# Ledger of designs, part 76: designed miniproteins, single chains, continued (4)

Each design is a single chain, and the fold is of that chain. pLDDT is the mean over its residues in the fold that is shown.

## One batch from the design tools (miniprotein)

Design m14627
Fold by ESMFold2-Fast:
Structure m14627 (fold): chain A 77 residues (1-77)
Amino acid sequence: AAAVDAAAEGLRRALEILKAEGFSNEQIVSAVYQAALAVVDAETARRIAELVKEMLDNGYSLDEIVEAARAALRAAA
């Protein structure tokens, strides 16, 4: 639980910084995949990165993206 919440909070900070710096959705997704690899297996990291990309491309809020990623991380634990 605590590890999943820490990972989701880390994702929130990374998304805020990368969006503020003007990085593309592709660059943000690449960074999310690399960060997720530190916490989950490569297949789970890929699925989380794909989910984040789909949500970013469809204009979902940062809060919605973080909560979706948190749910995916909980399902993988």
Scores: mean pLDDT 80

Design m14628
Fold by ESMFold2-Fast:
Structure m14628 (fold): chain A 61 residues (1-61)
Amino acid sequence: SLADELAELLVKAGIATPESARRIAEQVVERDPQAAETAIRLLKEGKPAEAAKVIVDALRP
């Protein structure tokens, strides 16, 4: 799933722990699936700082 892929990439990039990555990924996909896709693309491109910004913006109340 999109959430599983995002969670795996977040852990691999050192942005989140395995437990936190799953929760973060599920929340991003629920609130903004386009942001989840963008974050996955940025992580695959080796841009973890840009990916983190996208995630923070998506999770902002």
Scores: mean pLDDT 86

Design m14629
Fold by ESMFold2-Fast:
Structure m14629 (fold): chain A 60 residues (1-60)
Amino acid sequence: MEKLQEYQKKLEEFEKAVKENRDKRIDETIAEKGYPRDELEKFFDELEKNIKKQLEEIFS
């Protein structure tokens, strides 16, 4: 039982870290290049969709 709760906590921390890293990368790119935030968010959304699709193909 303890191990299941530990795993769930790790998953939540990992998801939070991934989200924070995405936001940080977008902010850094805006600061360096001056690209509009909405364009960068669309770009990262497309990347995430492509990665998810690739993973689904591997696990299907």
Scores: mean pLDDT 70

Design m14630
Fold by ESMFold2-Fast:
Structure m14630 (fold): chain A 86 residues (1-86)
Amino acid sequence: STEARRQKVRDTLIAALERAIARHPESATREELLAAAREAAQEAGLSQEQTDAVLGYLEAWHDVYAPDGVMSRETLEAIIAAIKES
């Protein structure tokens, strides 16, 4: 269902962000964030469409919230909290 696909994308976004924080505890570059996202998507068994959606969200958030090229731990944690509350 559409709801199940949205939930799987949401869960994978959280997993990707948590993985990025675990590996890069102070800040993550776009490349580090996308690498964590690809691994999380593979482990979750996402379709290509769902994987592309996860990568697209993270690229868009990095463009908005990381103008200096790195996303801080505080920003990553804030995004995780926002996803969990939505």
Scores: mean pLDDT 86

Design m14631
Fold by ESMFold2-Fast:
Structure m14631 (fold): chain A 78 residues (1-78)
Amino acid sequence: SEAAKRAQRALEIAMENLERSAKAGDVKTARNMVEQMRVAGENLTATLKAVDESAGEKAEKEAQAKVERAEELAKEVE
């Protein structure tokens, strides 16, 4: 649960930094934040799947959806 909380926090921090960098027009930072969200989402998914496969699959879908939205936001800053 602590590992899942840390991964979730990392995902949230990356999302916040993405929104901030996108508003500032910082394309490079925005793209880097999309990658950090991807890594954090994968870590969250792996951590949850280790204890509950169903919870892990739900987290995987939610993380993938968030990364897709983040990629759309980063493209708007292109």
Scores: mean pLDDT 81

Design m14632
Fold by ESMFold2-Fast:
Structure m14632 (fold): chain A 82 residues (1-82)
Amino acid sequence: NPVEEAVEAFKKGLEEGDIEKGEKEATDILRKNPDLSSEERVEMRKRMYEILKEYAEKNGDKERVEAAEALLKVLDDMEESS
């Protein structure tokens, strides 16, 4: 499942303290799977932002928590616009 692979790659990057590496690996997985639906891409982004929020909360980065929450809200609003 490319969505699960992308999310796991992102999560691993965050656990290693390398957000850029996690984002790159997730993007590479999406690039190799062009047949992913828009719904699957939105699901992956939501899961990545949830993981980013959890990581930011664990590290006391309140500004990043607020940014992740804002991104999640945008994705939720998009998903309801079918």
Scores: mean pLDDT 77

Design m14633
Fold by ESMFold2-Fast:
Structure m14633 (fold): chain A 71 residues (1-71)
Amino acid sequence: SLEEEIIKKAREYVEKNIDKLPEEEQKYVEELMKLGGVGEVAAANLIKVIESGELDIEEVKEKIEEELKKL
């Protein structure tokens, strides 16, 4: 399915790129991966945004905290 393929690609991207991030940012990616499904896609997108320098890490942190509170 399309959903399974998106999640698979997200996991592969995280696996290849997580080691490039600072330890604090790796923690946020790992927390998103624990959520599964949508969380894995969010983790891959977080890495891409951090690598691009387009997003402030504090804004990302707030969004992650909001999603964790919904659990």
Scores: mean pLDDT 74

Design m14634
Fold by ESMFold2-Fast:
Structure m14634 (fold): chain A 86 residues (1-86)
Amino acid sequence: AKKIGIIMGPLTMENADGVAEILKKEGVDEVLVDENAISDEVAERIEELTGVPVRKVSSEENVKLASEAELVGVVGTVGVYVKEEE
């Protein structure tokens, strides 16, 4: 089964390390982020820290995915969610 991390809220260099630690603990295979809430530099940092691909999705898709996922952690105003795909 594929495990997907979904991030809700503004991702910054300041919160990236905390978010990445939660994602690593959860053992995600891929990370999905809101295209309007992350820079390419921050996305690359999370990929480097987690070792898994980070993909940008629309704000609408990000909200939908998070609504189908389990909240596993919070870093500041950023929610970290996980969904398992069969």
Scores: mean pLDDT 84

Design m14635
Fold by ESMFold2-Fast:
Formats: sequence, C-alpha cells, structure tokens
Structure m14635 (fold): chain A 73 residues (1-73)
Amino acid sequence: SEADRYRALGIRLLDAGDYEGAIRHFEKAARLYKEAGDNLSAGILYFSIGFIYKMMGHEEEAEKYFELARKLF
C-alpha cells in the first residue's frame, strides 16, 4: 500500500540518521493508515515518532505523539 511505502522510506531515513526525514514520512504513513481504518499501524507510527523526538531531546513533542498513539489503541 501507499502507507507501507511511506513507512519503508521513513525506516530507511531513520537508518541513515535523518530523524526529521523519518518523522515526515512516518507522519504521512500514519495519516494513510488512519484513513484506511488501520488505527493500530497508525498508533505504532505515532509512538515511533514520539521516540525519535525523545532521542532528539524534544520532550514536549515526544509527549504529544505518545498521546496521539494512546488515542489509537
């Protein structure tokens, strides 16, 4: 699916150390999963975005994405 493509691109960017690029692609993938009714996959991606923000030292952004993930489970 298109969502799976954005997720895969985000993972490649994360592996390359492009945290901001990974976040952008995971955001696109999460939106597409939500539109398809796949709230579990979207929630996992929001959790992943939160974890990346935490690794970058952006605590407030991390908390926002963890809360978005919680609402989808």
Scores: mean pLDDT 89

Design m14636
Fold by ESMFold2-Fast:
Structure m14636 (fold): chain A 97 residues (1-97)
Amino acid sequence: DKMEKLKKQAQNKFSEYRSKLTELEDIIQQAEQTGDQSLIDKGKAISRDLSRLSDELNDLLKKIYELDPKYAEEMGKELTKLNFRHNALEKRIEELS
């Protein structure tokens, strides 16, 4: 069924987003301690991946909203919280650059 496939895709992307967000937090912490340019560059790459995943999640949630608005609204709130964390990390990367 279409709805279950879309929800599974969204769940997989949320898991990927959370995983990359945790990786980014760790890399930024290490870069702040060492000043290692390679870690700063890796952080920037992960941040770009997070932006792409956020866009893909927004598109999936719009499709899910047509089938299950309540689920899409709750997941949209979760995405907003994750995006807030990502924005905070982007500011820390910019300060290291």
Scores: mean pLDDT 90

Design m14637
Fold by ESMFold2-Fast:
Structure m14637 (fold): chain A 58 residues (1-58)
Amino acid sequence: SAAEARAALQEELRRHGASLDGTIDEKFREAIRDFARRFGLPESDVPTEELVRALAGA
C-alpha cells in the first residue's frame, strides 16, 4: 500500500541521513536506490512525484 511504501521510504531516508521533508540531495537519491532494490524495482521505475508525495505524507 502507499502507507507501507511511505514507511519503507522514510526508513531508507533515515538510514542514509537524508531529510524527510522532501529535499532531494545525494543521500535522498541513495535512499531511493535502496528503496527500489528493497521492492525489486529498477531505479527508473520509481516515480519522483509519487516518492515526494509519500514523503509529504499526502
Scores: mean pLDDT 64

Design m14638
Fold by ESMFold2-Fast:
Structure m14638 (fold): chain A 93 residues (1-93)
Amino acid sequence: MIRRYRLRVTATSPHPAAKKELVFEIEVEIREDGSVEARSDNDFLKPAVEEMAREASERGLSVEEIARLAEDYFKKALGSPKAKVEVEVEEIP
């Protein structure tokens, strides 16, 4: 059975002039064989989303582990290891 999840990613810049929060959503599908597909409508984040999905598939990660992996990938994509990235998981019926 395919399980679908929405990951809501909230990223806050450590730069004091940029107090803007970035919020975006990733749709994740986990298949019975452990393969993971992820999609985002944000073109700048697509490479990070695709790399994350590949690693998650290779490692057979749970959705909670994928959320933690997403935090690391998006810190790198934003170019700041000091950025705070929070990921909320929601199951899509």
Scores: mean pLDDT 75

Design m14639
Fold by ESMFold2-Fast:
Structure m14639 (fold): chain A 100 residues (1-100)
Amino acid sequence: MPSIDELLEQLVEAIRAGDEEKAEEITEQLIEKLKTLSDEEIVEFFKRWKELILTLDKENAEKALARAIKMAKEILPTLSEEAQKKVLGLIHEAMSAIDA
């Protein structure tokens, strides 16, 4: 089973390639891995994912953001209120940066 970092790299490659089926598969694998992590580790994951999104062109960044929102919707109910606020803040920051 690939690591989270390997899955993130594969997800970015699938997004750039326009391989929506592969991107969906990797997104599901990431969601399952996130469910095994602590609140702190999940917040750090979304920080890393935000930084990766900001290295992409606008079209690919928007696609990557959509995947981040999907992951957040699945994982947010498992998090503390403080961690939920941090994850939502990171998503909002990514949205604002893409539109700038």
Scores: mean pLDDT 83

Design m14640
Fold by ESMFold2-Fast:
Structure m14640 (fold): chain A 134 residues (1-134)
Amino acid sequence: VLDKTPEIIQKIYRLVLEGKFDEAEKLIEENKDKLDPLEIYYIRGVIYFLKGDLEKALEDFEKAYRLDPYNPRVLTLLAAVYAAQGKKEEALKLYDKAFNYSAGDPRYFDLIRAAVKGADPKALVKELLKLELE
């Protein structure tokens, strides 16, 4: 069970990046007992965000945030939703927290810098998913 979790997550991320949202959601549902609840909320939130359903994306990212309020991936996604809603000041505060809790990880620095310069939030979310691929 545990040995297949990275393969399943990697496949789900690839399906999401390819826009195959229904296939990604089916794979999550078929493997929900093997996946961390934080990963489930994280991926579902990304799917809703990329589909333009910002309210459902926010709900799932807030559930992930409650499970781990220091998770830089979740903080970055919450910031992306606020940025997409036009809440730029709130987004910048969350990006700053994401950077701080990433312990200065350069992978997050470039994403946060792009976001601060007004990069498309959907492009930011796709780049974040690429960083999750092993």
Scores: mean pLDDT 79

Design m14641
Fold by ESMFold2-Fast:
Structure m14641 (fold): chain A 81 residues (1-81)
Amino acid sequence: MLSDEELIESLLKLIESFKSSSPEQQRQILAWAIRELVEEYGLERAREIVEEVKKKLSPEMAKILDEAWARVEKELAEELA
C-alpha cells in the first residue's frame, strides 16, 4: 500500500497532468481519483489525503477539488441511504 505522502504526491502529479483541461474535465478526473482512493483506503483516509492536497493547491484548483469531493460524497451518501 502507498503511504499518505506517496498518495498526496500522486494526486498532485495527476492535477499537474490535466491543468490544461476544462474545469468540468478536471472535476471528472478528480472525482474518479477520489473514488479510487475511497475504494482502496477508505473514506476517512481519502478525506485526509484530499485535505492535505488542497493545502498545496491554488485557490482555483482547491475549489475544483472541493467540488469533486462533494460529488463523490453525495454519490456515497446515496448508496448508503
Scores: mean pLDDT 81

Design m14642
Fold by ESMFold2-Fast:
Structure m14642 (fold): chain A 77 residues (1-77)
Amino acid sequence: LAEKLQQASDLLEQASDYAEQGDYKKAAQLTAQAGRLLGNDVTSQQALDFLKKLSPKKASDLLRRASDRARAAAEKL
């Protein structure tokens, strides 16, 4: 469980960096992979549709916060 949370955190951090660069497709793919590790059936297309509604700055901030929360959860397990 802790290893999955750490892996999800790493993927969300990478997704944040891609979103900041404007690469929403790659950010969405990594976000969907992180979601699957956490037991969520999130598709890359659903993640892409959500991220496209946000500015690059807001998308990056959201994903970085999600990464930080996953990492903190892993450290408590």
Scores: mean pLDDT 80

Design m14643
Fold by ESMFold2-Fast:
Structure m14643 (fold): chain A 55 residues (1-55)
Amino acid sequence: SEKMEKILELRNETGKRIQEAVKRGKEQGLSDDEIRAIQREIMAETFKEIEELLA
């Protein structure tokens, strides 16, 4: 289904976004807790997009 393909695409893109955010956070000297907060925010955004897609 088209929705499933879009969900898989979003999951793959989210993984890349998290990886880049971790690299940038370490470069900027952010703490592990701060980096985890950024990861949670990215995951929450993806979760909302998936919810909207499935509505």
Scores: mean pLDDT 84

Design m14644
Fold by ESMFold2-Fast:
Formats: sequence, C-alpha cells, structure tokens
Structure m14644 (fold): chain A 75 residues (1-75)
Amino acid sequence: SLKEEAEKLKREADTLKGERDMVQSGLDAEARHAAKTDPERAARIRAEGQARVDSLNAEYEEAKKKYEDLKKKIE
C-alpha cells in the first residue's frame, strides 16, 4: 500500500539522517582532536570526511523528497 511505501521511505530517510549526523559528529570530534597537534591533518580529516557526509546528505535529501511527495498523495 501507499502507506506502507511511505513508512519504508521514512525509515530509509531517518536511517540516512542518523548515519549522516553520526559521521558528522565523529568527524568533528576527530578533527578537533587532531587540531591540537596537527592543524593540517585536521583539515585533511575534515575534507575527506565532509565528502562522505555530503554523499549521505544527498541520499537523505532524495529519500526525504520521495517520502514527502508520497505523503502528500496519501493525505
């Protein structure tokens, strides 16, 4: 059903958001730790980690859009 499909899309979006937030939090902590002794290493950690965060965010935004579009059709 459309309701079951919407629930699946919501779960997928929520999972991607959680993973994005977790990766961002871990990245921020690792970069802060590295910055205490090696600011250049901290910058590299942020650059490489941000690419993964950006990828997860793009997947989250797409899943969220699909969920919102479908939710509007069933309301």
Scores: mean pLDDT 84

Design m14645
Fold by ESMFold2-Fast:
Structure m14645 (fold): chain A 91 residues (1-91)
Amino acid sequence: AEEIRRLGEEMAEAIRAGDMERAEELNERMMELAREAAKAKDYEALAAMMEGSALMARAAAEAGLISEEEAEAALAAAEAHIEALRAKAAA
């Protein structure tokens, strides 16, 4: 879970800096970890993935790649998914 959170933060930082090559490299690693977490039903790791997606959406809006409204919608969707995944992890 921590590696996924770190990758999400690094990707958001790369996007804000305009370093799309780095963002792409980090995304490949994140997708590998996401596939493994899904196979293992690691809901905490999947929740960390959704947190990373929210950070990336915010960074993309800050960089002007998406609208602020699109970023807000993505954050709201991520929050709902995080709550659902954490409820499964706690059960």
Scores: mean pLDDT 76

Design m14646
Fold by ESMFold2-Fast:
Structure m14646 (fold): chain A 74 residues (1-74)
Amino acid sequence: SEEELKKKIEEAKKKIENAKDSFQVNSAANDIIDAFAKSGDVDKALEFQEKMSKATTPEELLEIAKEIAREALK
């Protein structure tokens, strides 16, 4: 359901905000991608996956993950 999707995104957003390392950031961002894919929004999941693939540093990864979380809640 849309409510369940939103709940999963909010949980992942909190994980990104509280992440201590790039592994936790990457894991939380992938939780958002997986949630969209499972909800049937494959196009959005692919868009977010492509954004993640462009990260070459931990700083870029965190910035992209935060952007994905903001975009996911629109």
Scores: mean pLDDT 83

Design m14647
Fold by ESMFold2-Fast:
Structure m14647 (fold): chain A 78 residues (1-78)
Amino acid sequence: DAELIAEMEALAREEGIAWTPPAVASVAAVFEFLGRLAEHRRTGLDPEQLRALLLASLIENDGDLLAAFRRTYERLLA
């Protein structure tokens, strides 16, 4: 979704991350972005925990990838 891509792009600019927006939003693109954000912040975040929560959040929000992105960010990176 354009809104999800715009939100990720805005967060990348806020954090000073060099990131190129994907042509389409996908679970893989969200996972890659959040992983890159965690690496930039040097969180030591477990990629398995990130993936599990993202997929659980996607199911919880009936496939709403924007809502899943926000929930995963809130729990692991905010």
Scores: mean pLDDT 80

Design m14648
Fold by ESMFold2-Fast:
Structure m14648 (fold): chain A 64 residues (1-64)
Amino acid sequence: MRDELVQEAIDRARAAGERLPENRDSYERGIRGIENNRDEVADRMLRSRQQQLQQLQQLLQQQL
């Protein structure tokens, strides 16, 4: 998956006539950094939603 994103970024840069980085590793490190940040945000959101669901379930059980 990551390699496909790197290749896609390179292909877009070539199509736009942009300068490629000195080597492929530069693109790969950039994509990896973005991917790691995305996973961290997604994990935080999932934990927040689980916490809200647990609180709602607890309130419903107490009212029943």
Scores: mean pLDDT 62

Design m14649
Fold by ESMFold2-Fast:
Structure m14649 (fold): chain A 80 residues (1-80)
Amino acid sequence: GIYRIQILESADGVYILSIVTETKNLDKVKELAKKYGIKITQVTEQADGISTVVGTSKDIEKINNLKKELLKNLKYIPPS
């Protein structure tokens, strides 16, 4: 599942999507990012089977479509 999704805008109009997910879902996150034309710039695998994926796009609609598809396919895990 997905623990967190955050969208940020950089100074040059590039949108940055940060996704915190279970490491077992990394391949699915990468697959969906490629489908929606999001460039993955960083993948960080951490302890306890948690990973962070950072992607970028100049198109906010592509970012929003990826966010929607991630939440549809990889169910949100609410904070305790």
Scores: mean pLDDT 82

Design m14650
Fold by ESMFold2-Fast:
Structure m14650 (fold): chain A 65 residues (1-65)
Amino acid sequence: GAADARAAAEAARRAAAEGDDEKASKLTQISMQEGIAAGDAAATQEAGRGAVEAGSHKASEAGGG
């Protein structure tokens, strides 16, 4: 649900801040799934925040993908 999405997003941000990008990525995916399941735009945005922070290198990796 929305609360679970937010909790996972917060945990993802913490993991990213600690340099644990793999953990941050996994928690971000969990947060996004919870946000989607809840159907809550605010929860989905909060979940996506973790993805943006964890995926700061995504632009270089996804160049042309």
Scores: mean pLDDT 67

Design m14651
Fold by ESMFold2-Fast:
Structure m14651 (fold): chain A 63 residues (1-63)
Amino acid sequence: SAYAEAARAAGEAGDLEAAQGAVVRALSMGNTKAMREAALALAEAARAQGDEETARGFERASK
């Protein structure tokens, strides 16, 4: 899905705000796969910003 792809790209770039936007969009679609992928992208973005606690939270949410 385009939204999951956008979330992944934002996560790789460390752009937490863009990754959060992608998660909100995935939620509105009701797409569980896109939501899991977006949560992992948020975890990656949080780690890039040095927030490992938030990253672990998103990783748990993706399970």
Scores: mean pLDDT 67

Design m14652
Fold by ESMFold2-Fast:
Structure m14652 (fold): chain A 94 residues (1-94)
Amino acid sequence: SLEEEIQEALRLLGRAVRAWLEGRFDEAERIVAELLKRITDPEIRALVEATVARIREVLEEGRRRGWSREELEQRLLAVVHDLAARLQAHLAAK
């Protein structure tokens, strides 16, 4: 179930990132709320919450700096890939 929880969290986060990139901010926030509600492990929740905060920082910085959609996508994917690596390390440690 922990592996399934991680896979579902990453899937929902990917959907939220797509919504943010498409300017569907209300949909992205709803997906994030659903994602956090489904996480039962407090350590995974903390990692996901920190990642969501980082994603919001990247989006705000991109808006201020006038980054292209392609640049925003690359930077957001890097943040998600970092989370995936941390979640896999967490799973391996259990």
Scores: mean pLDDT 85

Design m14653
Fold by ESMFold2-Fast:
Structure m14653 (fold): chain A 78 residues (1-78)
Amino acid sequence: TTDPEVQEALHEVVRATLEVMKAYIDKKVAERAGDKAAAEKAQAELERAVEETREAVKRLAEAAAKVNPKMAAAMAGK
């Protein structure tokens, strides 16, 4: 049902998204604790992870376009 290329690209998006979630949680925990240094570090990691996620989403959209052009257009949109 799901193409192997789409599955591989989706795995990359999931990995990158989990890094974003981790950094976001780390930031929120640090902010709650008043740990400015940890919050700044988490913010830098979050920004990096977001850029990696954008690249992974582009690859997923490209893979999905071969199977469902409509879905690929939705994924490529910001």
Scores: mean pLDDT 77

Design m14654
Fold by ESMFold2-Fast:
Structure m14654 (fold): chain A 68 residues (1-68)
Amino acid sequence: SDKLRELLETALRYLEQGKPFEAAKALADAIPHAPPELQEKVREAGLYAANGDFEKAKELVEEILSEL
């Protein structure tokens, strides 16, 4: 759980810096650390980050962090 939070916070920081590739990588790295019920949301956040949809990616990451 600590590693999941760390990676999600890292992804959020990269999204705020406009770094879609680094954000998407952090989110991909977060998936195996997420509980099964959150894995799909982490995947969706990564997809939005990869597509440059920063607002949607940020929204999902913040939502996941609030559920931890």
Scores: mean pLDDT 84

Design m14655
Fold by ESMFold2-Fast:
Structure m14655 (fold): chain A 56 residues (1-56)
Amino acid sequence: MTAEEAKAGAEAGLAAGRALGDAAFEQWSRVALDHAEKGDAEGAAAGLRAAGDAMG
């Protein structure tokens, strides 16, 4: 996963978390976005996995 792809995924995750009212999914998507913005694609990918796990 590239940092740009991770950023797009994290932004989509934030929007989805807000729409669903899932605070944990929104929080982990924000963590993923922060990592992606710093160019840490692996950290962003880990954050997105944690968001998915929190959603169920």
Scores: mean pLDDT 76

Design m14656
Fold by ESMFold2-Fast:
Structure m14656 (fold): chain A 59 residues (1-59)
Amino acid sequence: SSMQEKIKKLEEESGKIVKEFMEYMKANPTLSNEERIALLKEMQEKLVPLSLEIARLKG
């Protein structure tokens, strides 16, 4: 169904966001704890609306 296709795209987008942030943090070992926390918050801000949309579509 189109709903299942939309869920799959949102899950793929979420996975890409996580991968990009984790790879960036791994590539930059000199990041402070404060900078890492800020990056994790930015990642969460991008992931939460996608997770909520997936939950809404799953109904």
Scores: mean pLDDT 88

Design m14657
Fold by ESMFold2-Fast:
Structure m14657 (fold): chain A 72 residues (1-72)
Amino acid sequence: EEEEKIWEEAFIEGMRLLSKRQEEFVEKYLKENGLDKPPSTEEFRAKYGKELVDMMKEAFKYAIDLAEEKLK
């Protein structure tokens, strides 16, 4: 249960990083394209599928690294 809590907390921190990265990416996209409204989900997936996957990988790796550190 203590290990489970460590993993849960690490996952939450990973999700916070993902949320922050997604927000930063959307803000950058809006500025670069002179838009005041976020793109549709379909348009975003079509243009930035790789970047979205990379952000997810970063967030999961961050969560794993945090859990590993706390489990030592």
Scores: mean pLDDT 76

Design m14658
Fold by ESMFold2-Fast:
Structure m14658 (fold): chain A 146 residues (1-146)
Amino acid sequence: NTLEKVRQVLELLLALSRGDREKAIALLQSLFGLSPEEAEAVVNIPDLIEFTEKLIERTSDEEVKTAILIATLAHLIMLGDLEGIKKLLEKFLSPEEQKKFLEKIEELLSKPKLSPQEIVTELTELFLELGRISEEQARLIIELLG
């Protein structure tokens, strides 16, 4: 069930953001088939982009990849890390998609007050327009990350 996989990857990303290391390790094992040692190595990766690459390489599910990308991009936007944003977009999106996302992200970064909910909503709507996620998955992402 793809929707359940999306829910579980969102729970993983929330556990990581809250410092719930034990829950994150358990979810990495169940979702990506990692050993306990491999899961511990992954949660210890200090570079957010390298961490994101490791998760994406372990799944063939486009909707799960998209949920990971939305969460990582939202975090980088909140940090104002334009270099990190560009690097992530170059690795995972086509040149045409990169242009569309950069235009929207620059618009978001130009706002005097930016909310996590607005960032997650705008990114999720872009991926929905590209056909990378379903409307049901988009609603779940906005509910849990926004």
Scores: mean pLDDT 83

Design m14659
Fold by ESMFold2-Fast:
Structure m14659 (fold): chain A 86 residues (1-86)
Amino acid sequence: SDEILKEYKSKLDSIRNKGLKEIEEKLKQGDFKGAQFVQDVTIGLIRIERSVMKLEYPQLSSQISKITEERINELEEEFEKLKKEY
C-alpha cells in the first residue's frame, strides 16, 4: 500500500510539474487565457488519475483523495504565485 501511494504521488507530481512548466511558458508569452486553460486541463488529468486509482484500490480511497487534493492545492498556489510575476 505504501509503495502504491508512493507511485501515485510520483505520477501526480509528474503531471503537476509538466502543467506548471506549460503554464509558465504561456504566462511568459502574455497568454493568460492559455495559462488558465493548461491549469484546468492539468487538474482534470489529476482528477482522472484519482478516479482510476480509487477504482483499482478502493481500500486506499481516503488516502488517494488526500494526496489528490494536496497536489491540486499546490498547483493552484503555484499558479497564483506565477501570475503575480507576470
Scores: mean pLDDT 89

Design m14660
Fold by ESMFold2-Fast:
Structure m14660 (fold): chain A 96 residues (1-96)
Amino acid sequence: KREEALKAINKLEDLIKKNKDKLSEEQFNKALAALKKAKELLEKGDYEGANRALFTALLYASKNLSKEDIEELKKLYNEIVKLLKELNPEAKLIEV
């Protein structure tokens, strides 16, 4: 089950990398750094921390993108949030 969340985070990373040319270098680097932190926190069982890091990645990765690209990022983010909620139903998670 944790593996499913990690797989979804990897898909989000791939999508952010696909949009690299549409992001500033600072936004891209900060988004990837936040994703790496999210993976580390997920491995430690800190689902709320992982969610906060993922939300930070989403914020950096969505600046100056088209509405369509933003909706695709939000869709993957929401899939990860659902998986985190299944891992800890009591977790206070950020929804978009």
Scores: mean pLDDT 85

Design m14661
Fold by ESMFold2-Fast:
Structure m14661 (fold): chain A 62 residues (1-62)
Amino acid sequence: SMEEQILKDIREIVAALLKQNLPFTKENITALSKQMGKTEAGEVLLKQLDSSEAASEKSRAG
């Protein structure tokens, strides 16, 4: 399914972040996902990160 491909692409984005010693931020995830042509996987990962930040009450509004 497309979901399996997205999970593989997410792993590649995470591996690229670790290889470049970059923090797991929205900016870094967006930049790497675009450079790697894995924008769909990057978007899924960003949604997970946004949900975690929303739980801290300081995501979009702060």
Scores: mean pLDDT 74

Design m14662
Fold by ESMFold2-Fast:
Structure m14662 (fold): chain A 67 residues (1-67)
Amino acid sequence: VTLPIDDTLIPLSDEIAEKIAKILEEITGKKHPLKKSLTRSELEYIQALAAKAHAEKNGIEFEEVEV
């Protein structure tokens, strides 16, 4: 049973870990080591940053969509 806590540790595939490292490198300008796992809140935060950065690069307005 999964509790509704933002600290759920999510295992990452090598491909996803590399994408996350690249996103962090683009944002901070520093190389980040590949992580084998992230917390759920970290993953969601990185996805939000990636979406915002992509929108800014293409001059597209950043919009949030509810599920």
Scores: mean pLDDT 63

